# Ledger of designs, part 95: designed miniproteins, single chains, continued (5)

Each design is a single chain, and the fold is of that chain. pLDDT is the mean over its residues in the fold that is shown.

## One batch from the design tools (miniprotein)

Design m19288
Fold by ESMFold2-Fast:
Structure m19288 (fold): chain A 127 residues (1-127)
Amino acid sequence: SPEELRAQLEAELDRLIKVTKDYLDEIIASTTNPEEKKLIEETRKKVLEILEQFRADVLAAVDAGASPEELQAVIDKGRAEIDKVLDEAIKKTTDFNVRLKLEMLRLGIDIALDRIRELVQAYVAAR
């Protein structure tokens, strides 16, 4: 049902935020270089702010009965904002292990956003 799909969408958005937070917290805990640690802490703050806004925007658009095109635009905007922050962090790091972990995070977020897109499309088809 649309109600069940909306609940699944909200749960997947909450999971994306939690998994991203936990992953960045683990990178911070395993990083010994103070400059790299500060870079990851700043990246964490920016990424989580974007993801919280993304969650709010997706749910508001869904609840407002936004078109498929408008919902796609919200997802594309969120992806672009996250990619920009992670790209800036990847370019700033001189630590190969930190860079690989941030590139892996970007890939993981992209996969999660594709799942969110599928849930949004299913919701639109069911309403």
Scores: mean pLDDT 90

Design m19289
Fold by ESMFold2-Fast:
Structure m19289 (fold): chain A 68 residues (1-68)
Amino acid sequence: SLEEVVKEIQRKFPHLKLSDEEIREIVNLYLTYKDDPVKLEAEVQKRFPHLSTAEISGIYSLLDELLS
């Protein structure tokens, strides 16, 4: 479920201090732009400018495991 995905991301990346709403937004962006990685990267960076490329990559890898 989406709730389980949210909790798993919070568990794996507690140092990022992402809220449930922020994680749901990242998941929605991932699902919306799955076929357009350039737009996905741009939209995540626009909304979460404090996240590094490495942190974003880590979150995407976990989402690939949980949702693919």
Scores: mean pLDDT 81

Design m19290
Fold by ESMFold2-Fast:
Structure m19290 (fold): chain A 74 residues (1-74)
Amino acid sequence: SAMREKILEEIKRAVEEKKSNEEVVKILVEQAMEALRAGDEETLTLAIAAASAAKAGEPIEKILERVEKLAKEL
């Protein structure tokens, strides 16, 4: 999915740019809303899981690892 790839690239960019968890939550919520509108359940699930981890204060590098694992399973 192009939307799934976009989420992965956004998180990779967030790691490289040292974005805050708050900024990453905003990005992932926007991606989740796009996935919901498109009916992309796989991407929606991935975005919600990643946003929840970011909101809980998980390091962005760890969120990247989780997203890569979830993307492989979906």
Scores: mean pLDDT 82

Design m19291
Fold by ESMFold2-Fast:
Structure m19291 (fold): chain A 94 residues (1-94)
Amino acid sequence: SEEEKKIKEELSEALSNLSLGILNKDLKLVEEAVQKLKDLIEKHKLSEEEKEQLLEILNQMIEYVKNDKSLSEEEKEKIIKLLEELKETVKNSK
């Protein structure tokens, strides 16, 4: 449906913004992208396949942040906390 297509496009855009925020060390963009993803997931139930894919992406992002030597420990802790909270939102989507 057009609605399902729009949701997938918004999810893709929010994930892209999350990735960009992490790469650019833009904590505000990371926070905004995480909130947008949480809102989208809470309004629209994810399939089991979509959950698995999203959890894999989020785990890869967490590992990237952990290994980024240019981030301060405080910045790493903040970003990882936001990503872990997002993982819980994904897991609880039903």
Scores: mean pLDDT 86

Design m19292
Fold by ESMFold2-Fast:
Structure m19292 (fold): chain A 76 residues (1-76)
Amino acid sequence: SAEEEEIVARFVESVQGVIALMEEDPDAFSDEELLQAVARARGLVDLLAPKVSPEHLARLEAALARLEAAVAAHLA
């Protein structure tokens, strides 16, 4: 659906935006803000998982994995 595509696209764009900001300015976010962003993103993917197509779920999970990896690298 158009609504499902918009939700997935917005989620992916939000994740990409956070990662881009972290790469350009490592001090833009506190460690707590980054961990909270991951927690919120994970919760949203969990909420959407039963409601979206397998293709859209794969896009959400891939975006979440990228965010988790970027935050883990930043905190190391």
Scores: mean pLDDT 87

Design m19293
Fold by ESMFold2-Fast:
Structure m19293 (fold): chain A 74 residues (1-74)
Amino acid sequence: RVERNVEVLAERVRTLAEKGYSPERIAEFVRRALAPLVGEEEAQRIADKVYELLSQGKVDEAVRLVREEALRAA
């Protein structure tokens, strides 16, 4: 189910950030994970926003954004 896949992805974003992965690497992971679900252009748009939020240290906002935008686009 899309909701379960989105929740797993959102929690993985949090885990990667907690482990010290770079915003760029996490954003690329999000783009690649979402492309099959929402399409390449939409996945890139979401990944760009995740990169911006993570670059500002806003991990909770990035996790929430992935959950909301991916569910809306799917």
Scores: mean pLDDT 81

Design m19294
Fold by ESMFold2-Fast:
Structure m19294 (fold): chain A 74 residues (1-74)
Amino acid sequence: MSYQELIKNAIEMLKNPKDVKPYKPHPLVVNMIKALLPITEEEAKEFAEKNVDFTGVKPSELPEVLLKAIEDYK
């Protein structure tokens, strides 16, 4: 899903370079990061954008991917 959104956003960037975000974190991902780390929602969104790539990741795999990313981070 995020991969398809990145493709669509890339097309939109070519037509309109403003107000297009190539990546947006899913609320589920943000909530899981907040549950694993004592951080704010804004910090959780930044963590997802910077430290977690969701290319080819299924929603059912998100908890394992997030846990691994956090363990690899610190």
Scores: mean pLDDT 56

Design m19295
Fold by ESMFold2-Fast:
Structure m19295 (fold): chain A 56 residues (1-56)
Amino acid sequence: DLAAQVAGEEARLAQAKEDYEIAKKNLSPETAELAKKHYEREQARFDALRAQLAAS
């Protein structure tokens, strides 16, 4: 179910964004950079799934 995958990825993206903000405020610059890369990967995955859903 593609719609369920989009919803799941939206939740993961929201969590990744929160983790990145926490890392920026409270953790090392190295940890913040890793959290940023994770957030960027989740964003790309969400965008790809949204495009697939729109095309179906």
Scores: mean pLDDT 84

Design m19296
Fold by ESMFold2-Fast:
Structure m19296 (fold): chain A 97 residues (1-97)
Amino acid sequence: KEEEIEKLNEEILENVKRRALRAGVPQDLVDRAYEEAKKRFKESKLTDEQIKKLLEKAGVTIDPEIENDKEKYKTILRQMYTVLLFLEELRRLLAEA
């Protein structure tokens, strides 16, 4: 289960990384944000409810209809969390550059 979610999140991070590079973000910053997001996700032992609350605090709302499909909900929740971690770290690095 964890290994499957980790692979899925790596695929999402790869896509977000490619988009950031295409947008002209420096490769070094993108690479650092990518590695930090992967690390933070692996170290995270948050429940689905805790992740949902973090996403809601960040302004992300998940469609209630998706909540009726447990597997789809969990997948989307984890994907959004992984993207959030990447963007938070990227914004931090850009502010310090």
Scores: mean pLDDT 74

Design m19297
Fold by ESMFold2-Fast:
Structure m19297 (fold): chain A 97 residues (1-97)
Amino acid sequence: MREEVARRAQEAFEAAIKSAELVTKMSDDEAKLAMESIAAWVRRTMAELGARLSPEVARQLLEVTEKGGKELINASKADAPKIMQKMGEEVLRLIEE
């Protein structure tokens, strides 16, 4: 179970990082909307995956993705891939505990 959840989380963050790389090429207005959409999608996906392990892990993943999502929305578009990568590393660490 944990290995499968970790794999799905990794795949989700690989997709999110690629989306964030595209955000760096958008206009500022388009980038803001895209970052909000990516943050919402990642938060929902991680909460669903975390719930498969335990309510505690689901809560921890939700907290990490909510904090990271706020950082993403308030950051420059150029920093979006780095913020997403950092968030992914933290999520994978929590799943692998």
Scores: mean pLDDT 85

Design m19298
Fold by ESMFold2-Fast:
Structure m19298 (fold): chain A 80 residues (1-80)
Amino acid sequence: MAEEILEKAREYARRVRAYLESHGLEEEGREVERLILEAARLYVEALETGSEELLEKARKVGEEAEKLLKEAMEEAAKKE
């Protein structure tokens, strides 16, 4: 299960990064990928340890990734 979550997150992050890079947003794509993978890693660790604090950290990092992705997607949509 843990490996499945990380693999799914990696595939999703890779697709998001490729999309943003195709629109000239290489820096934003790399940062969003990093945050997605970090959130997935924290989530997996929370599941393995039962840590409520790690689960909360995973949520916050995931929300930061979502916010940056939204901003990057809006920027991509404004491009010519």
Scores: mean pLDDT 83

Design m19299
Fold by ESMFold2-Fast:
Order: C-alpha cells, then sequence, then structure tokens
Structure m19299 (fold): chain A 80 residues (1-80)
C-alpha cells in the first residue's frame, strides 16, 4: 500500500537533496522548500525529538500519511 511504498522510498534517502524526489513521489512536492528549509534551519537535537504530531503542527501538515512519511524521511537523514 501507500505506507509500504513510502517506507521503500525513505530507505533510498541519502541527503537533503533526495527529499525533493521523495516528496514528489508521495504527492507532496508543494512542501519541498518548506521541509528542506525547516531541516536546514533546525538544530539536530530538536529534529531528533520531533514526533509525527509535533512535526505536523510546526509545518502545517494535516494529512496523517504525509506527516508520517516526512517524519520518517527526516529520521533517515539524521542516521547519515
Amino acid sequence: GREARAAALVAGIRSLADLAGFLRAIGAEHLTERVQAFVRGTDRGTLRSLTVESLGRMLGIEDPFVRRAIHEAIRRLLEL
């Protein structure tokens, strides 16, 4: 389903630049600049403490699928 596809795409993320392709693939390309700016401008400790819910509130993302997918993508970037 959508979740399995998103998980596979998250595994392919190697850098911040890969977020653009990831977001396009999940139908959230319109969030690319906002998500990239947020990741660049937020300290790593704060990024590591983010929940799916807090991320959604901070970025104004209401879609639960998109919110969770972006949270997993950010977590993947923090592992690199």
Scores: mean pLDDT 82

Design m19300
Fold by ESMFold2-Fast:
Structure m19300 (fold): chain A 55 residues (1-55)
Amino acid sequence: MYPSKEELEAVVAQMRAIIDAGKTETAKQVAAEVKSRLTPEQQAELDARMAELLA
């Protein structure tokens, strides 16, 4: 199922908060779990967003 754009934005917002709290590895693990349920297109979008958060 294609998650809503709102749900993807909520995930990105939570990743940013976790990274800002100094738990980068936890954020990566959460992203990996979410990606396991996404299409390849959505996985690429999340990967790009995560890379920007970590840069």
Scores: mean pLDDT 74

Design m19301
Fold by ESMFold2-Fast:
Structure m19301 (fold): chain A 101 residues (1-101)
Amino acid sequence: DEMTGATQRMLVIAGINLLKEKASNSSKLTPKEVQSLIDQVKDIVTMLKRLVEQGYISQKEYQAMVDKIVANLEQIKSQQDEESQKLLDSTISELRAEKAK
């Protein structure tokens, strides 16, 4: 159980680091790439919730990691077209709402 949680924590950290790299390189994404990014973010958040449930991370650590994800998505969003910005805004709003619970 501890080994499984540690592995999930490493995967989440790797996912956040890849998201940060995408945000730093700020390029226009295709609709397929935007959807892939949203799917990856949802998977990361699902793993984070499981880590909190299992006691591997604190609620404070969870909130800090969600804040980093949101900040990176906001940066990626600024470089996208109007339609992609709306999709990313919807995802960011969902993440902020889930963080508040």
Scores: mean pLDDT 80

Design m19302
Fold by ESMFold2-Fast:
Parts: sequence; C-alpha cells; structure tokens
Structure m19302 (fold): chain A 89 residues (1-89)
Amino acid sequence: DEKLELLLRAYAALYVLALEELRKRGEDTPERREELEREMAELTKKLLKNISNLSESQLEMAKKVIELAEKKGLDKEKIEEVLEKFRKL
C-alpha cells in the first residue's frame, strides 16, 4: 500500500523533526517526549482508520514533509525506526 507507506513515513519524519526541535530548544525532557509520543501515536491510529478517505492534497502534503526532512538532514535511521514502530499500531 503505497499511500499508507508514504503517509506513515511522513508522520515518522514529522515526529523526528519535532524531537530535534525539542532538543535544540533545550525542552527535550522525558515528560515532553512522552507527550509527543502519545500525540503522534493517536494521530497515526486515526490516519490508519481513515486511509481509504485520503485526498490527493493530503498525499502531496506528505511528500512535502518528507522532502523537508531530507533538506533538514534528519537522521534516516531514526526515521526508519519510528516508521517501524508506527507500522505496528
């Protein structure tokens, strides 16, 4: 499922981007990390339930998020780790 993989990858990239921003701001605490993890897990579960209703604009936005992550030089290994975790939700 190409659409599902694209969206899960975009969410994983967004999550990693958010973690990097928390770290840069000195706000990377266990509490903030747990909050972010809970929010991203819930968003991912909602995405999985609505996969059949995805619009073309949502898919285009997902591609832009992945492109932004690549431009930011985000850790691809960390993105793959989060992606595997999201696939299990």
Scores: mean pLDDT 76

Design m19303
Fold by ESMFold2-Fast:
Structure m19303 (fold): chain A 97 residues (1-97)
Amino acid sequence: SLDEFLEKLAEALRKEFDLDESFTPEHIINFLKEMLDLSEEEAREVLQEAIDRLKAGKTPEEVADELMKKYNIPKDSSAYLQLLGLLRLAQKVLDEE
């Protein structure tokens, strides 16, 4: 389920960036909401679609590029690097199944 994946992704983010247990799945959803100017439901749908694309064999870079184009976000923005980092960790979580 998406919620089980989000728990694993939050744990991966805590490990990678030395974050404490206060960092939760809700922080990932809020990050996507603010970055892409989405509702909570839309952010969850975007993340599910990104996971499905990664499972279909697309790279984190390809998925990030598609999302940047869809939401008109500049590739030279800090948002691109943050999204790319998130998608790379998501790929790592998927590879650990």
Scores: mean pLDDT 82

Design m19304
Fold by ESMFold2-Fast:
Structure m19304 (fold): chain A 56 residues (1-56)
Amino acid sequence: AKEELLKIPGVDESFADAVIEKYGEEGAKTLTEEELLAIPGFDEAHVRRIRAYRGV
């Protein structure tokens, strides 16, 4: 999860760590698009990248 988040343009290590710490690795993988868009700094393009890494 963290490594996949770091591959997204605009996501730094501190931000990725905060997401994993708050939701956990499994929680970060199972967040809906709406939940991801509620995270500061995530937009529709970031959500699309995360979905690709989840195999969706």
Scores: mean pLDDT 63

Design m19305
Fold by ESMFold2-Fast:
Structure m19305 (fold): chain A 103 residues (1-103)
Amino acid sequence: DKLVEEAKRLLERGERAFREGDYDSAIEYYTRAIQLLREAGKDSSDLAYDAMVNRVEALIKQGRSETAVLLAASTLAAARSQKAPAEVLARLEEALDRASEAS
C-alpha cells in the first residue's frame, strides 16, 4: 500500500526530527503519517498507534502538556474501544500520566 509506505517514511522523518530536538517538525510528520494511515483505512493499526503515541511524546517535550493530555486521553479512549494491544494501551496510559504530571 503506497499510502502506508509514505506514512512509514514520514514516521522515520518524525523520529529524526524528534532526536534532533525539532519537536515542531516531529509533530507535523507524525500528524501527516496519521492522516495517510486514516486515508488507507489503517487508523487502528499498530503503525497508527505508534504515530499517535510519538506525537503525544513530542507535545510533552514541547511543553504543550494540556494539549498532550487531551490528545492522549482521546487516543486512549479510541484505542480501548478498538481493543488495541495491551502494550499500546500501556504506552498511552504512561504518556497521559506524564503529560498530566507536567500540567
Scores: mean pLDDT 83

Design m19306
Fold by ESMFold2-Fast:
Structure m19306 (fold): chain A 80 residues (1-80)
Amino acid sequence: SKEEIEKEMMIKIAEVMKELAPEYSEEVDKLLEEYLAGKISKDEFIDKLSEILSELEPEVAEKIVEEILKIKEEAVEKLK
C-alpha cells in the first residue's frame, strides 16, 4: 500500500539521520515516534528533520541528502 511504503520510507530516512548524525538520534527517534503515532503530520516531521540538517556540517548533511534520495528512489520503484 502507498501509506505503508511512505511509513517505511520515513523510518529509513530516520535511520540514516541517526547513523550519520548520532548526536541527534534521540531527537530523531522522538520525531519518528510522534509521526508514527499521528501526533505530528508528515510535513511537520519533514520540516523538523530539515531543521536538524541545517545544524549539521555541510559534508554530513550532503551525505544524508544522498542517502535520502536513494530511499525515495527505492520507494517509487515499489509503487510501480
Scores: mean pLDDT 83

Design m19307
Fold by ESMFold2-Fast:
Structure m19307 (fold): chain A 68 residues (1-68)
Amino acid sequence: SNIDESIKIIEEKKEELLSKIKDPKLQRYVEQMAKYLIKEVKENPEWTPEQVKKAVENLKKMVEEESK
C-alpha cells in the first residue's frame, strides 16, 4: 500500500540521517520529525510515496540548518 511504502521511505531516511548525526539533540529532532511524518501519512491517505520522499528531503535540509 502507499502507506506502507511511505512509512518505509521515512524509516530509511531516518536511519540514514541518524547514522551521520553525532549531536544527541539533532538525533532526537530527526526521530521526532519522522514520527510526526508517519502520523501525517497514516491520517492523510492522499499522501503519495513521491510526496513523502520530498518531505524527508526537506527534513534533511532542516537538520542541516539546525546544525549551524
Scores: mean pLDDT 80

Design m19308
Fold by ESMFold2-Fast:
Structure m19308 (fold): chain A 58 residues (1-58)
Amino acid sequence: SAMEEALKKLFKGLNEEEILKVSELLFEAMEKEKVEPPDDPILQKVFELMKKFLEEKK
């Protein structure tokens, strides 16, 4: 889908530090509002990568 392609291109254009910052903000928002993880396999992969980066940051 167009959104999945846009997200892939966005993360390809970002460096690792920028991805970590985006991941931090996204996870903070999700924790605050208890948003369910996406059911799409591409978005799930992105979500897992973001989670991994946040975990490694510690």
Scores: mean pLDDT 62

Design m19309
Fold by ESMFold2-Fast:
Structure m19309 (fold): chain A 91 residues (1-91)
Amino acid sequence: SESIKLIEEILDWMGKELNVKPLETGSLGERYARVLLAMQLHLSDPDSLDEKQRKLFTEAYKILSFEADLEKDGSKEVTEKLRELMKKYNI
């Protein structure tokens, strides 16, 4: 679906920012879990992110932690929230 494709695009961008290599094969959920782990590690390290990155990742983490199932069409609202966040930070 279009919602799944947009989520994949957003997760790929976030993976690049967090220096996480995306899986060439695997479910969207597996790639999501890897990005979330990287976000958690960076947010727990005060020296890892600048102020703008920390604010962005804190807001993105809140949006993503709300998502129950990224592989289903119900993710459209979360995708739109992430898209607006990316626009806010000129991504």
Scores: mean pLDDT 63

Design m19310
Fold by ESMFold2-Fast:
Parts: structure tokens; C-alpha cells; sequence
Structure m19310 (fold): chain A 97 residues (1-97)
């Protein structure tokens, strides 16, 4: 359910944070992904489903771009793909409510 998807997004954000620490020199793509994930989670916690949906859609796009980046590590790309799946599911749930 939604809690599992939120937990997956949080796990992906933590993984992206660790990858960003390891790959700071590879550019800010993973940092931007982490920020977008944080914004999506905060919007959900604030009870702003419309903003949560928009943030989730932005997170999914940012995560897909990060995963496609030639500068991303395998760990960073895997974390970004997981984040994109979680964010897309969160956006779909927001449209269903």
C-alpha cells in the first residue's frame, strides 16, 4: 500500500544520499534527486496531497534523469530507478484520491 511505497521512497532517498556522498565529484544530479524525494515526503506528511502528487511527479522525472546520467554510479543509478518507481506510484495514488 501507500505506506510500503513511502518506505521504498525513504529507502531510496537514504541510498541516494549515501551514493551522493561517494559521488560528490560526479555532479549534483543525485543531490537534486535527494532534495526532490525529501520535498515529496514532506508534502505527504503535511497532508497536502495535490502538492505531494506534483512533487512525486517531479521526483520521478528527476530520478529518471539521474538514472540515465552517464556520470551516475551503478549504486546511484539503481537508487534513482527505485526512487522513480516509488515516486510514480505516489503520483498515481494522488490522482486516484
Amino acid sequence: GVDEETAQAEAAARAAGRARTAERAAGGALGALGGALGAALEAERAGEPERGREAAEATARAAEEAAASPEASEVGAAAARAAARGARRAAEEGRGG
Scores: mean pLDDT 64

Design m19311
Fold by ESMFold2-Fast:
Structure m19311 (fold): chain A 86 residues (1-86)
Amino acid sequence: MTALEHYEEGLELFKAGKYDEAVEAFKKAIELNPLFSKAYAYLIVSLEKLNKVKEAEDVKDSILKKYPSLKKAIEEEAETLKKELG
């Protein structure tokens, strides 16, 4: 499967409220494409929905260290998603 296919699987799981399974799908998308900003945004929000705040912070910190140019895009995508869900 491609990074996009894992991301689309994650989206369906996320929409169904299956956040644990969505986290696994988004992690696979990121493994195949480490620059996939939307997959990181959904991963962070899914972790926050599971009350795994420390894991979400660790993901954000990892992105800042390796891909600082993506951090802003990921944070903006995550905030947009939170507004649509809140």
Scores: mean pLDDT 81

Design m19312
Fold by ESMFold2-Fast:
Structure m19312 (fold): chain A 99 residues (1-99)
Amino acid sequence: MEIAEAEERLRRDPLDAEAWLRLGLALIREGRLEEARRVALEAEARGSILVGTGVDRETGLRLLAAAHRVYAEIARAEGDEAAAARHRANAEVYEAELA
C-alpha cells in the first residue's frame, strides 16, 4: 500500500526526499532490505550530484539525509548498532546544514 504510493510520488518527482525515505522504510518493514538499500543508494546518488554540482544544494541535502536515515534503519534491522548510529549522525549533519 505505502510502497505503491511512494513509487507514484517518485514517478512525478524523483527529487522528493520524503517519498524516498517513506519507500525505504516501507521496504524495511516488509523485510525487503536489499531493495531498501538500492532505494537509499539512488537517493544518495541524486543528492550527491545536486550538492556536488551546486545545482540544488537544499534538495541534495534533503536526499542525503533521507538516504542515511534509510541506511540507519537497515543497519538496525541487521543488528549493526554502530553502523546505525553512524548513519543517523550523518543524517543529522545534513539536516543541520539545512537550518
Scores: mean pLDDT 89

Design m19313
Fold by ESMFold2-Fast:
Structure m19313 (fold): chain A 90 residues (1-90)
Amino acid sequence: MKGKELIEKGKKEYEEILEKLRLGHSEEEVEESLKLAEETYKGIKPGEAEAEAREQGVLELWERIVSYHSKLLMEPLETIKKGLELLKNS
């Protein structure tokens, strides 16, 4: 199905970028920052996600993730989002 193919392609591209983000950081810190980045793509405003990252002590990683979103992660995440939408509508 078209949706599954888009999700799988986006996941592979996202995984490559995630490996770069793990350099010099603990696994837990990366996971927490990625969760906040994912919430941004679910429609939460960036300012709200940033405030939560600041309270949780992962602000620096959150800023790096957001920077990568603008430069590298936007396209793979958009591809995953479109794939999920196609699956929900079928």
Scores: mean pLDDT 58

Design m19314
Fold by ESMFold2-Fast:
Structure m19314 (fold): chain A 114 residues (1-114)
Amino acid sequence: MLELRYAEHEDPAAAERAFAELAEEARARVEADRRPGESVAHLEARVRTLEELRAFFARALEAARAGTRLLAASLLAEGLSPAEVGEALGEFVLALREEGLDPRIYLGVALRLR
């Protein structure tokens, strides 16, 4: 299961606030959804390049491979297009499916459009 929360802002301060709010929401949802003894991971990153974005999703994939059942993942993408973020996310979802991994993921994405 993957739940995506998404925000776009041109203003850097607004993008930063959106990132902080999405990260807190993802953590709160993970804690509310957590089952006793369930393995949880929390990942936060600021990314400016496709390499950094792919590295973020690679960390999420490794957490799932390690047996993580519940993941809060939040990123602030600066200077990346919605299409670039969507492509990397699609690659990540496909990798999870191909490896038979089914973690519950709460994903927050804040985009700073310039």
Scores: mean pLDDT 88

Design m19315
Fold by ESMFold2-Fast:
Structure m19315 (fold): chain A 65 residues (1-65)
Amino acid sequence: MLFSVDEVERALVRLYLEGKITPEQATALGRAISALGPEVSAEEVRALAERVGLSDEAIEALLSV
């Protein structure tokens, strides 16, 4: 499955506002995803989210976008 970077970035903002991720995690992951271009795969999002230290719950919420 492919996501637009804009969809993933909106989900990151929502998770941050819900207190599920830190500002540092949101910034690092958003920067990494934006570097991949306009679309990103679920596998790429998961790998990057794991690298920045998101919980399994936060990763699943992010991939539900």
Scores: mean pLDDT 79

Design m19316
Fold by ESMFold2-Fast:
Structure m19316 (fold): chain A 84 residues (1-84)
Amino acid sequence: MDEVKEKIAEILRKTAEEARAMGHTDVAEHLEGVAERIPDLSESEMASLTVAAALIMVGDALETNDPRLLELARRFVKEVNEAV
């Protein structure tokens, strides 16, 4: 469990850095905040916040018409699914 949590936190931090590099600072800050909380979350809370993080990336990508953020969201979902 703790190993899976650390892996998901690493994926969130990596995704946040890529979002920041793209200029999506608000998305990056949100993902970093989720990553910091992961160690203290239950399994269901972690799942809920991970899904919410993906939806925030997709929503912002659609609003900004930035296909790079949509591709980042796709990779994030794939990496999280491979970690669990």
Scores: mean pLDDT 83

Design m19317
Fold by ESMFold2-Fast:
Structure m19317 (fold): chain A 113 residues (1-113)
Amino acid sequence: MRVLIITGGDPEELAFAEELKKRLEEKGYEVTLHSPHTKGSPLLDAMFADIVVLIGDDIPPSTINIIKQLNPEAKIIVVTGNEENRKKLEPYADAVIEKGDIDGVIEAIEKLA
């Protein structure tokens, strides 16, 4: 199973994404991590992902809509600490997890797998 992690550039978001990648790889998942410093397009990687994890406090719903247009079978997990962003994305995401809850993200991935 292929998991794509798309994270923002804040140090806390990068640290969370790196730890999530490590924990998922230890469980046997194939993980691609995309940050603002990563080469290539996250949307190209999303075309081949089984699950896409979006980490950020200002994720537009259009990001999820584009991913679903490119890959309708992809499952979308949102990780956010922003209540308004959470409410806006709930209709479009397969799961919404609180920022910092790494075990919750892993559990959501295992249930959607």
Scores: mean pLDDT 85

Design m19318
Fold by ESMFold2-Fast:
Structure m19318 (fold): chain A 117 residues (1-117)
Amino acid sequence: SELIEKVKELFKKFEQKAIETVQRMIDEGKSVEELREALRQLADEFVKEMEKLGLPKEIVDRVRAELDRFIDALERTFEYLREKYSKEEVKDILIGMVKAASRYIENKVIEEIKKLE
């Protein structure tokens, strides 16, 4: 499906940008709040691109809700880890969370699209 391939490319770009943002923000010693704001901006841009593909509002709303939940979880994890672990360990864990969340949400979106075909 052309739509499924476009969705996969959007998730690939989002994952790459989110990983690069996490790496940069941690290396620059940015706050938990600054990382949250940067990731929310990326999520807003991503949701807008999903809407542009013509996906049903219900699917787009669910993607937004899952991204908001993910960003909240990542923020809390970063706040906890910063006090106890090295920058390298923190980056590895947060990047792992980005990859896991991206894959999970992508798979759910693809399943919903297949039900519409």
Scores: mean pLDDT 89

Design m19319
Fold by ESMFold2-Fast:
Structure m19319 (fold): chain A 74 residues (1-74)
Amino acid sequence: MELTLDLVLRADTARVTAEDVAELMVTLAREAARAGWTLTLGAATDPAASEAERAAVRRGLEEARRIVAEARAA
């Protein structure tokens, strides 16, 4: 039997940086691995979001994926 959890993170980009997101993702990845979970990352932006907002989300996701991949490879 497979159990899945969906996590949605919402943040005001004026208050939260891509680095903050990356740190959280690394923490979640390490704890998930320790508990026997497989963690997958994706991001979606509101279709009405500006291109600048979409670019910020893509950059944050790319950094988080890099860190998660490094944690998984260790």
Scores: mean pLDDT 64

Design m19320
Fold by ESMFold2-Fast:
Structure m19320 (fold): chain A 115 residues (1-115)
Amino acid sequence: MSLEEKILKVFEELVARLTPAQRAEVVRFLESMLDVAKRMLKNKDNEEKVLIDKILLYSTLQALLDYIRAHADPETVALAEEFVKLMKELIRTKSPEDIYKTLEKLLEVAREALA
């Protein structure tokens, strides 16, 4: 199983445990991250800009984790911690293109869960 496949599996389980209000907030975090990833992809040949955008993605992931820690049960928090750990590995190790594609798929999954 690829890193991206592991992320999607953990994220689907996480989203299934969230309330509709919490899912809507997760969608907002993912939309913010996708906007950063779009900018990172546009500037992919600029190493400094890519690094700054990766730092912003880490900060947004931390804010998402802090939100879930404040509002969810311990089992849901454990899934969120695993998700954030895997996402940090993705951002650290993968190209702007792979990061963008993964975030786009996560947003699709989260939006489908709101319908």
Scores: mean pLDDT 88

